# Designed miniproteins, single chains, continued (3), part 51

Each design is a single chain, and the fold is of that chain. pLDDT is the mean over its residues in the fold that is shown.

## One batch from the design tools (miniprotein)

Design m9750
Fold by ESMFold2-Fast:
Structure m9750 (fold): chain A 79 residues (1-79)
Amino acid sequence: SVEEEKEKLIKEAQEAIAKAQETIRTQLLPPLEAGLTNEAIPEELLPDIPLGAKAILDAVAAAQEVIAEAQKKIKEVLA
């Protein structure tokens, strides 16, 4: 049914948003905040992500794109 399809799309989009937001908050934001000066991010601030500042910024941009895409999909389904 149309209602089941709509609920499925919203649920999938919400799960994608939640996953991307969790990645940003737990893995990307702490090292990005520490590296805002374009300096090398200390290893102790990157326990689970051995990435340079550019790679972290690229990962944040990718995660933000996933969030934007999912939010757009929710908006389209609710419109």
Scores: mean pLDDT 62

Design m9751
Fold by ESMFold2-Fast:
Structure m9751 (fold): chain A 75 residues (1-75)
Amino acid sequence: MGEVMEGAARAIAANPAAWPAAGEAVARALALARAGASPEEIARVVLEAARRLEADPALAESGRIFREAARRLAE
């Protein structure tokens, strides 16, 4: 969870417009973690949010930061 929260904070710092997508991903990741979901399942939710952010050129850096958080979580 630390990786997701730090990733979200850095993604938002890179572009504040990333807040809605990053915040939603953190909320979903936390809910899954509390339900006992695997790190791989949680990483998939974070990666989906990263891919959506990367699709917007203005949010590409925020998306890359969040993708790295998903990769670290899946390891």
Scores: mean pLDDT 80

Design m9752
Fold by ESMFold2-Fast:
Order: sequence, then structure tokens, then C-alpha cells
Structure m9752 (fold): chain A 86 residues (1-86)
Amino acid sequence: FIDEVLAEADKHKDDNSVELRRRLLYRLLAALLNVPLEEIEKVETEEELLDWQLRAYFALNPDLPEEEREEIERKVEEAKRELRAK
């Protein structure tokens, strides 16, 4: 639904860029993972957002070798640790 994503961007063009990017990301994640937008909107932390992004990446790349998948998961956990250190 690229037209719906663009419509959401236009609705929020006067919003803070961070909020606009977050809303667009939520829409993309919901569409890509075939989950209700309301489930994505329950995200309260950057760590939870990283988890949804990881799920989306794996959905886009279903043929990823297990070794590569584990490496990506490790990098995401490292990113979460950096977020917690702030």
C-alpha cells in the first residue's frame, strides 16, 4: 500500500520529523508483517521497535542462512545494549 504510506506522510508533513518517520515505519511494519497497525502502535521503547524491524527484515529475507540470521540477531542485541547504556 505505497499510496496509503504516502498519504500518511502527507498528513504528517507539519509534524516533527521523528514522529513522521515513526508513523511511516509503523505503517510499513504492519503491512510487511501482515499484523494490525494497533499491535505496532503498542511499541513504547526503541528496543521494541528494533524487534519489529528485525522481524520485518527476516520476512523480507526468508532465505537467509541460519548463521547469518543469528549474526543479525546478535547485532540487534548489541544495538539494544547501546540504547540501554544511554
Scores: mean pLDDT 70

Design m9753
Fold by ESMFold2-Fast:
Structure m9753 (fold): chain A 56 residues (1-56)
Amino acid sequence: DREKRERVAEGAAAGEGAAGRAAGSYGLQMDNLTEGAKAAREAKDAAEAARAILEA
């Protein structure tokens, strides 16, 4: 599953850029901002976990 986790990390980086653009478009909808923030945080955690696997 190392390869799968690395693919998830790649998707996480792409998702962060998309989340930023979407936040501007939705005009301060808190529900979307809160949900997006959680998704972005979990994506960052996944990217960091993939990096730790590469170090191992």
Scores: mean pLDDT 62

Design m9754
Fold by ESMFold2-Fast:
Structure m9754 (fold): chain A 105 residues (1-105)
Amino acid sequence: STEEILLLMRGAIHLAEGKRLLAEHPDDPEAQRRAGIHYLRAGEDFEKAGNYKKAAEAYLQSGIAFLRAGDRELARQAFEKSHEAYEKAGDTEMAKRARELAEQA
């Protein structure tokens, strides 16, 4: 649907913005936190669009960015969302990896 296309496009824009922030400011915890928020929003948009694989990947990137920023609780929540999205996508191996990352955060 048109709504699904718009959500996928908005999600892609959020992914690109997060990636840009990390590329321009690789060692800045504030940039890592901002990237984590963009990746989280991308995951939410992809999930609403029904693309659980893209959602899971975006949530995983969000968790990694939050960990690098030192935001362990936000990282845990993002990894839990990644785990759930990978399960919905049928990716058992990546779902297990996301769960392990949530437990370690």
Scores: mean pLDDT 92

Design m9755
Fold by ESMFold2-Fast:
Structure m9755 (fold): chain A 83 residues (1-83)
Amino acid sequence: LGKVAPDEVLDKVIEHIKATEPDPERRELLIEGLKEYHRLDKEAVELIKNGDTTPENLARLQQRRAEFDERLRKKVEEIEKSK
């Protein structure tokens, strides 16, 4: 929960996923997930800029990220099972 990932880094990761992930549905889901994480990171940066970096605010951001991680994991499993 520090710096927002530069667009260049996000783009390179997306390109790598497109090149290495053979399943188009899984690839699309992973790209969507990366974009959502980038959005959450931008929210964290706004908290830092506004001086609202309380332990509670940081814990809430971490909780939201963890919940999204779990949802993404379940969707990946469903795609893999659907073949």
Scores: mean pLDDT 74

Design m9756
Fold by ESMFold2-Fast:
Structure m9756 (fold): chain A 98 residues (1-98)
Amino acid sequence: GPEFEAALDEVLAKAGLTLTPEERSKVETVMNKLGLTKGIRATVTPEGRVTLSAVHGTPEEAQKVAEQNEKLTGEKLSEEEIERYREAALRVHAALEA
């Protein structure tokens, strides 16, 4: 929803990135394929602020999420696209852990 997108914009700013919605989707998929996260969790702090964090799991669980998303969307990233977004995925993951 809009609150999640706003919180994601803050994470991207923290990571020093400007991404289109399509690029955001690809970066999330690359994070899953690299085994970094199973997804992103949104939580509301006691002050009413929405924060995002990485959902931890095994690399195998994270990669399974990527495979399930590929089946649902019909969209599969090439190895070249994975490499292109690798640095962005690492930066977003670091920002989510901060």
Scores: mean pLDDT 78

Design m9757
Fold by ESMFold2-Fast:
Structure m9757 (fold): chain A 78 residues (1-78)
Amino acid sequence: SREEAERYAEKGRELEKQGKYKEAAKYFGLAARLLPDDDPLKPIYEANSAYAAAKYLEKQGKLEEAKLARLIGEQYLK
């Protein structure tokens, strides 16, 4: 349901505040998967997942992979 998706997204935001970007990306991804393809929140949560993944990759020193993840996030918001 949308309420479950919003709860997963809120958990993702809490994890981001804690610097737990890998877990945050997973929760934003779960939020997106709970939404139908025509829900305008779906691409927003997919973008949030990609941006959290980019932060995780930056922390690992994988700068080019992080750049690609950010570009993917930007594409979801078009």
Scores: mean pLDDT 89

Design m9758
Fold by ESMFold2-Fast:
Structure m9758 (fold): chain A 70 residues (1-70)
Amino acid sequence: PEAEAEFDFSTLTVTLRPGADPAAVARRLLDFILSLPESRQEYVYQKLLEKSSPELAAALTAAREAARAA
């Protein structure tokens, strides 16, 4: 239970720690996005993709597609 990522909600920046699981971090970010009003969800999602590492961006995209398919 080490903190795997640092979240800055003011800048929508996520920093992965060494050895972090991008899929687990992406799931937490998606849960945060889904807690927002629908009008804000797409904006926040796009901002997180812009500021994420390629690994985290791919994991976040996969998590969102899985949620949409369910």
Scores: mean pLDDT 71

Design m9759
Fold by ESMFold2-Fast:
Structure m9759 (fold): chain A 98 residues (1-98)
Amino acid sequence: SVTVEQPESVTVEEGGTAVLSSLATSSTPVTDVRWLDEKGNPVTRGETLTGRDGNTLVSVLTIPNVTKEDEGTYFPVATSADGTAVGPGTKLTVVAPA
């Protein structure tokens, strides 16, 4: 089976950079991780960096210059030969600078 782990929440000041991490592991190598927004749509904003350690794939979604529109829960979708799993979701909160 495929398992996906991620933080429950991330808080970023408006205009800052949000960093959303995920770690996907399977009995076969995880080949891909895609990010979905709260509505289930592919995330087109920001960039994704990946790193591999054996069957584990770390995927980090980085969203620069965040606004209140970027708030919501983000879901990584991990794929391997064993199947596909959706992560539990990380809630991104965008706050005004103090």
Scores: mean pLDDT 86

Design m9760
Fold by ESMFold2-Fast:
Structure m9760 (fold): chain A 84 residues (1-84)
Amino acid sequence: MEEERREAVEKLLELIEKFKSIVSPETIEEGKEQLEEVFRNAETSEEAREEMELAVELAKKIEELLEKAKKVPSADKEVIDLLE
């Protein structure tokens, strides 16, 4: 369904935005392009849809790890100032 697909895309894009604070912007942009290609293929291929579902599950787990990482100061760019 289009709505379900849109939610998956938005969820993955949100995770890429969170990765933006950890990895380089260049890598983030490349990742977004790859995701757009996969989602476009999912419209015509069941195999691509399965890959998208797996990506969403992995994205949720990665999001949990990012949440933990953000709570722990990396000691870079005044991150420590937010907590101690």
Scores: mean pLDDT 59

Design m9761
Fold by ESMFold2-Fast:
Structure m9761 (fold): chain A 70 residues (1-70)
Amino acid sequence: GEEERRRREQRRRLARQFSEAAHKATRLVNQPPSEEVQREIEEQVKKILELGQKLGVEDEARAIAEQLRE
């Protein structure tokens, strides 16, 4: 029904945001180190962890965040 459709659409939106944040963070990690770049990486890491919790993939999100901080 409509409720299942809304839940599916919401999950799809969150999954897209998760992928976008992960891609952006990966791009940032490959840039020359700077205070601005490091701040942006931390913002993407926070977003990835929050989205991972909402999607029920918090362990995967945590692994990605740990890799990005190394």
Scores: mean pLDDT 81

Design m9762
Fold by ESMFold2-Fast:
Structure m9762 (fold): chain A 60 residues (1-60)
Amino acid sequence: VRLSPRSREALRSLGLHTVEEAQRAVANAYEAGLSQEEIARGLGISVGTVRRLLRAYRAA
């Protein structure tokens, strides 16, 4: 998954330094019952980025 510099900075501020860590965090939040929009707001990233991270996690 390709992350914009802004999305990477937002994720780093939460201790998520790698794309793999970001994928796990998004997947865990989604499994916990949060919507894609709620995850996007909580992490400071776009809904499109959340969808790409979820798709990449499921493809692994």
Scores: mean pLDDT 76

Design m9763
Fold by ESMFold2-Fast:
Structure m9763 (fold): chain A 76 residues (1-76)
Amino acid sequence: IAAVRTETITATKGKTYTFSGQFDVPAGTRVRVLVFDEKGNLAWEGTTVTDSQGRFSVSFTPPESGTYTVVGLALA
């Protein structure tokens, strides 16, 4: 099973943001989280796993203020 979740945030430099979501996948499904800046450069990357409800969360502190696109990929 593969699933994608995308969201956009306006972030302040040095402030920590928690990205959370839910996929219709089994517990322990690997989720890759990619954060892109407004120029399309990869600003941050992390990996987590879903809980028993398919929920995940990761935290990110942006190096610069601006708009970021967050992509969560649930891996089969």
Scores: mean pLDDT 78

Design m9764
Fold by ESMFold2-Fast:
Structure m9764 (fold): chain A 97 residues (1-97)
Amino acid sequence: SSMLEKKQKKEEIDKQIADLESKMEFFIDFMKAGLLTKEETEKRLREITEEVKKLLEESDKDSQKQIRELFDKFLEEVKKIAGLDDLVEKAKKEIES
């Protein structure tokens, strides 16, 4: 593979990170507005965790660090708003593995 292919892959990953951050922000806003049930919150948290896992597998070490930091901040916000401490800890363990 050429250096150009590596640059193109990084640009695609950077875009996917930005899209993921926007998705996380929408989810936090919906939670703050009280628009989600506990069941819907748990389901969306699982879906976001799976997207984070897939993106980490496709990413270089620098992008992986950025993704992990983004996810950690997201989980702290979820914990503060929803009080889903056990589910947040489970999501953290899934990403650390």
Scores: mean pLDDT 80

Design m9765
Fold by ESMFold2-Fast:
Structure m9765 (fold): chain A 65 residues (1-65)
Amino acid sequence: SHMEEERRNIERAERRGQEAMDRVKALVEKLRASDPAEQQAMLKELGISQDAYDNILAVMDQAAA
């Protein structure tokens, strides 16, 4: 039925969102465990600006509240 298809679509989107969040959390934890120089080098290698990283941290902190 259409309702079952919509339910499956929502479940898939939620799973993908959770998996993406878990990957972001793992990356942030690794970055936080690194010294400042290694953290800056990793962010540069990944193409992530300091502003983008700060935004990720703000979103994660808001989600934890």
Scores: mean pLDDT 73

Design m9766
Fold by ESMFold2-Fast:
Structure m9766 (fold): chain A 102 residues (1-102)
Amino acid sequence: ETEEIADFYVDLAKALVNSPSTKARINAAYFAGMAASLGKQKEAEEILLKLLDDPSPEVRIAALRAATYIKLSEEMKKKIEELTKDPDPEVRKAAQEALKAN
């Protein structure tokens, strides 16, 4: 039951992660976060790592917020630490909050 819901969120995130729509990629981060909270941490991490490199600061912020629902790997920690130096001040704030959540 819970795994079926988690897989549904993984599938939604995968469908949206490469969308040309910024709103769709923001939703991909949200769905990845939901999947992670339900135990799909590896699948969520793969999606969030892509979104943390997104050219849109709004997408990077969404991915950082979703990262608070996972236990950060060394790869994720290094990427989020890099984002504490992001040119966008809201991205920097979200990155600091994501590191504190772990």
Scores: mean pLDDT 86

Design m9767
Fold by ESMFold2-Fast:
Structure m9767 (fold): chain A 81 residues (1-81)
Amino acid sequence: SIEEAEREVLRRLVEARERLFAELRAGKITPAQARARMRELLEEAREVLLAAGVPEEKADEMVRRTFAALDAELDAEVARI
């Protein structure tokens, strides 16, 4: 269902965010690499949403909104390092 796909996407994003930020804090990746991986993750999330029947416009809005939130969080984390 759409609700199941949205929950799965959220779960994957949370897990990937934790790994990404841990790697960034450990100096294993640069902020630019972190942002690139985040974009790839959101592209995968979009595919999952579309496969589950989420309308393209809604999937695009969710991806854009999530990217903006994660980008702001990444910027704040980089400023803390």
Scores: mean pLDDT 81

Design m9768
Fold by ESMFold2-Fast:
Structure m9768 (fold): chain A 80 residues (1-80)
Amino acid sequence: MEELIERINKLIQEIQQLLGKALTAPPEELQSILQQVKELKEELERLRDQITDPELKAAVEKTLEQIDEAIKWLEEKIAA
């Protein structure tokens, strides 16, 4: 359980750092950042499936929704 929580927190932090980098990144880096965020999101979804605590699971699901919104924003920025 502790190892799972630490892994989830690390993934969320890595995603947050990549999304922050995307705000100032040149266009040529945005596609690479998007791919990395999508890969980390898939790993976070796999870890979510291992969560037995309903409150923690709901919090991670809410975070995944926010990540999906950020991915859409990043995809729109790349498409411009």
Scores: mean pLDDT 82

Design m9769
Fold by ESMFold2-Fast:
Structure m9769 (fold): chain A 79 residues (1-79)
Amino acid sequence: VEKIADDIEKFAKENPQASTAPGGKITDVYGVGNKTAEILNKEFKINTVGQFAELPKDQRLAVVKRILHLRKVSNSTSK
């Protein structure tokens, strides 16, 4: 769970322009689709990777957990 948050933070650090530019859309994050982005915008009011990175630690963890939950529901093939 925390690994994906670290990956997003690493992406923002490596590409600060992408994080602040329009191209830094939250859908550019691995595993984030249009539906996930819509839910994140509704619940956390984020549209870009830069906005996600500006969130408090607790909020960023909640976003990551939400992404993983939605991904698990869509790609659950276990059992």
Scores: mean pLDDT 63

Design m9770
Fold by ESMFold2-Fast:
Structure m9770 (fold): chain A 116 residues (1-116)
Amino acid sequence: SEALREELLKRMEEFRLEVVKELIRERYPGELSEEEIEERAREILEKLRELARRAAELNNRAVELRRNGDEEGLERVKREAEELRREFEEFLKENPEAEPLLVMIVEVELDVTLRI
């Protein structure tokens, strides 16, 4: 069962890479080599994973702070979430090929976190 989960996760990561590579090809037709496309796709996915991880950490902190009644802590998390949202928007401006992937795959996770 664990081996099946690992195989599915690997397939999902491979699928995400291929989707991002195709988005790059569509945005920059004939401008990049296949090696440059793969490198850029991996950089985009790495940055998206980092942003998603930070969003999840903020959400977990917000849940604990609400349980503890820590209003000051919640105000700090809200400020950090707003800064993370701005960084995400700046990233999308610099990497517009990433936008369709984010709307389809990670929107739900980020929306829950960044609305706090």
Scores: mean pLDDT 77

Design m9771
Fold by ESMFold2-Fast:
Structure m9771 (fold): chain A 90 residues (1-90)
Amino acid sequence: MVDEIEKKLLEIAKEQLKAEEGEHVPVSLARQYGLTEAERISKVKVKEESIEEASKLAGVSKEQAALALAVAIEMLKEIEKAGLTPEEVR
């Protein structure tokens, strides 16, 4: 079940990366959760609708869902910059 939720969250993150739409995650929120890359993560755009969907799927707060999506999008950008697809990263 956790794997299935993570897979759905990854799909939402992929859609957000392609759309490049929404509002930036606040730096203050990212720092509150102790994220070392708070400044980079805060530059990621996430739609409110995607945050609500992720929050419902994972059973977490909207703030936690927004951070999780922003982190996933940043990770996907790093994979893309390396010339890899998510499927090539085992």
Scores: mean pLDDT 68

Design m9772
Fold by ESMFold2-Fast:
Structure m9772 (fold): chain A 95 residues (1-95)
Amino acid sequence: GEEEGLKRLEEARNMKPEELAKAEEEAYRLGVELGKEERAKLKSEEEIEDAIASAEERRAALRRLEEENAESDRALANLARIELAFVEGVLEGLK
């Protein structure tokens, strides 16, 4: 519900630099694991290229979201950084 979303935003806003770095490292690790599992399910070079292209588009969007919100919405910027680390992990796993 709404309360869970608000709690996540409050936690993200109050995240210390070391906590953010740890969250990014954990997200990247999970991304690599999921990317490798996804790669194992793909049957053609075209499916692999499509998966990589989709993840690269998400990475670009998340980088923009983080940059645009860095000064105005720290919670959103921090959440974007964690998700960006996850997507970078997925890309590593897909390759």
Scores: mean pLDDT 82

Design m9773
Fold by ESMFold2-Fast:
Structure m9773 (fold): chain A 94 residues (1-94)
Amino acid sequence: MLSPEAQAIVAELRELLERLREALEAGDRAAFEKVLEQILALMERAAATLPPEEFETIATALLSELQRLKKEFPEAAASIDALMARIRELVAAV
């Protein structure tokens, strides 16, 4: 079970993922790119503040969700791939 701090990050991440889906469904490139930047900033904060085990659990779940979104919204694939690469770098650094 995740710590209360990790649970708070997961809750914030779920809200950002809902906003990301809304922007992708609307075809609003500026909006979804902004949300992808917010997701990266949250993950950078998570990597700095959470134990490595909890961060890796969250990062793994996020990468799976991003892979699904990439398949559903191929127009955003390049932007999603860039975020996934940055998240993998964060995982390797912890």
Scores: mean pLDDT 87

Design m9774
Fold by ESMFold2-Fast:
Structure m9774 (fold): chain A 65 residues (1-65)
Amino acid sequence: MIEFTPPRVPAAQPYWDEAKALAEQGRFLEALRVLLAGLREFPDDEGLLANIEALAKAARTQLPP
């Protein structure tokens, strides 16, 4: 399971919501791309960075369905 940390900037919420939905569907690379796009717009958002780290770790350890 991936535990998503809320974003620090409310404007980053759409990226967080989309990435969480994609990760719940097992689409981890797409979820990472969404979070990276959000981080590009909000580079100092620690919450987005934490979620990228958690998602990358989970993507490497999760078995395919």
Scores: mean pLDDT 73

Design m9775
Fold by ESMFold2-Fast:
Structure m9775 (fold): chain A 60 residues (1-60)
Amino acid sequence: MEQLRENFEQMLIDLELRDEAIMRALAEREARETAKAQGLDYEEVLAVYLEAGRRAQARL
């Protein structure tokens, strides 16, 4: 999970994605795809990606 957070946080920073609504929509979509691909719980992956979004926003 920590690696998923770091990867998603870096992706948001590389995209310079400052819009919170778009970031949240991307987090929800990517969490769904990651949970399906890796057999993980969607809510757990979503929580990790939303945390990554908060960290990325603080760094932008």
Scores: mean pLDDT 80

Design m9776
Fold by ESMFold2-Fast:
Structure m9776 (fold): chain A 120 residues (1-120)
Amino acid sequence: SKIKELAEEFKKTLEELMKKYDEIKSEISEEIRAAIEKAYEALKKALEKLLENPTDKEAMEEFEEAYKAFLEALNDAVTEVESKHGDNEEVRKLLIEIGNLRKKAIELLDEIRKLIEEEK
């Protein structure tokens, strides 16, 4: 289904985002790092449930809540890195790449939501 296709693209986008995060995670405090890793694991589990039943409204709501928590944790990490290393050109490039991947993930989530609402 189109929903499963978009959810798989979302999963790949998250994996790419986490690879970019891994390149800067040494610059992030342990508390914020732990929060991101916890939120990412919760998001993966919610996404797996959505992939098993793409038309399940409860699975979608759980996925949206997990995604919101992940974005909040990621924003805290980006803010910390910018505060410490905002003058470093290489770090700025990584933060831009993370921002682009975050935007792609948001767009994919919006498409998934619209398709689920159409399958009433």
Scores: mean pLDDT 81

Design m9777
Fold by ESMFold2-Fast:
Structure m9777 (fold): chain A 81 residues (1-81)
Amino acid sequence: SAEDLQAIRDTLQGMKGSLDAAAGAKMDAIIATIDEAIASNLDPAKIAEAIRLLEELAGELRDTRPRLAELVEGMARALRK
């Protein structure tokens, strides 16, 4: 839903300051994709891209930031509903 997308966007924006530059740039890309999904009236292709990017970020964080990876995976699961 748009509310789920907005909640995820706000959470990612808040987390950005705790990450390195590379992870921060990936978060910016995810936020931009979420903004596009909302603007497109929940285009399934844009939602699928946001899910893919969230899962990619979670995979990259798994070994170094496992709790953060779990949170990001939870966001991807919320969007699959």
Scores: mean pLDDT 81

Design m9778
Fold by ESMFold2-Fast:
Structure m9778 (fold): chain A 83 residues (1-83)
Amino acid sequence: MIEENVKAAEDAYRYAEEAYRRVEELGGSPEQIEQLREARDKAKKALETAKSGDEYTAWEAQGVALSALGTAQEIDLQAQKAL
């Protein structure tokens, strides 16, 4: 259970960080870059919480990480459509 929650949070953080760097390189808007930075930071905090928490805390942290992942995916897609 915890391992799966940590894995999901790791994947979310990795994607958010990659999306942040990609959109910054593509010349995304300051608003898009700020939202991706916030999503990345949120996913990072969720990952640390999942690693240090009990099973219930890890499950809740996974939910936070997946929410951040969804935000990062939407903004990344919006930036790509502007190409």
Scores: mean pLDDT 78

Design m9779
Fold by ESMFold2-Fast:
Structure m9779 (fold): chain A 90 residues (1-90)
Amino acid sequence: MKEKQAIVAEELSKLPEADRERAVAPALPHLAAAQAAVDAGNYKEAAEHARKAYEALVESLSKVPGVSEEALEAARALGEAAVKKLEEAA
């Protein structure tokens, strides 16, 4: 888990600032919604928002030049693990 987070973070840090912001921007509203759902105890809703956040991140990253397939796989795996953890908490 943490290792895959590090891979995604490192890949994002190698991108120009504008490309990095553009890559994460579509995921931010879904991440905020997931956090709000967790804070409210709505883990099922949190899992749904977390899935959308990581799907948006992976799609956005796939459109950025220079992003590795390793980073895309790490982002998918992080999304799947986060959704599973939230679904298990529900």
Scores: mean pLDDT 74

Design m9780
Fold by ESMFold2-Fast:
Structure m9780 (fold): chain A 84 residues (1-84)
Amino acid sequence: MELRVEYDEAADTLTITTPDGVKITLTRGGDMTPEEVAEKVREALEKKEDATIGVPAGSDDEWRRAVAAALRVIAEYYEKLKAE
């Protein structure tokens, strides 16, 4: 699976580009839980639309969990497509 992950430290954003060219942008300053992040990522992938998702800025652990949730949903989505 070909994912491109970029972190822009000046903007404090992480951009994940999927094999279809869909861009999922995670930014600090939101309050979305990892479960809410997963749902937004799934919605974006199903619609094949770029998405910007706000995640908690409170700790690096919260940020890492949100990023992990996004990557997991992307991986599950593309593995499911390959199984068909």
Scores: mean pLDDT 76

Design m9781
Fold by ESMFold2-Fast:
Structure m9781 (fold): chain A 100 residues (1-100)
Amino acid sequence: MEKLSDEEKEEIIEKIIEDLKKNAKPEDIEILKKIAKILGEEIKNEEDMLELVRKILLGHLKVLEDEEKRKELSARMREAMRADDVDKLLELLAELAKIG
């Protein structure tokens, strides 16, 4: 019901980024590289990967503020998961990065 402030959004994103830096698995890095390819972007270093993660998280937080967009995203994600459509899930994450 209360919208997150821009400062609160940044704080949440930085906490997730810190956790990712400590616990990132090779599979997580491969997922991020696939998302970057969908966006037509090249990941040259770790900072490029972390910037992509920040954009995805910021886009997701922006979608959560809109009830209709949140419901639409949730439905699209569930449908992709039921279909075992990994490419569709990666496209959805790429769309979130464009919003961020």
Scores: mean pLDDT 76

Design m9782
Fold by ESMFold2-Fast:
Structure m9782 (fold): chain A 85 residues (1-85)
Amino acid sequence: MDKKISELVKEASKAEEEGDYKKASEKYQEVSDLYKSSGKPLLSESYSLFSEGMELYSQGKFEEGRKKILQGVGLSIRGIGEEID
């Protein structure tokens, strides 16, 4: 699972660098779905928010997209507790 998530995050980052925000959104949504199936709800919600932010960027709604990404970052910090022993 970790390897597939790492690969999807790398693909999303590459898509962002290329300005392909729709592809980045799709890759972050796949990460969210994998965390949800793994019982990691905070990480799932975090990546769902990153996906929403990228979808908004693809529509030219950069201010709205940035707000979604910042919400996702906040949840990701809390979600790291799901991985800590």
Scores: mean pLDDT 81

Design m9783
Fold by ESMFold2-Fast:
Structure m9783 (fold): chain A 94 residues (1-94)
Amino acid sequence: SLEEKKREIVRKLTLELLEDLEKRVEDENVKILVEAARKFLELGKPEELPEELKEKAREAAEIVEKDPEVVAIYEELVEEYRKKAEEEYEKLQE
């Protein structure tokens, strides 16, 4: 369905955004978040993620949120990937 295709686009672009963020900041906590996102996509259900990975991802997110340089880069990437999502959504209507 159209909704399923949109959800897949969002999941794929979210992972690409996080991988781009990891490359720009080279932060260990961002790497943990990318690993968690990859496992989420592989399993398709967040409840099936290993508890240790969930805990590490939560701690990593708290650290990343407090870093103004990482937050600024993340906000720039959110704008870029939002535009990519809009382009992909338009292609679904063609």
Scores: mean pLDDT 77

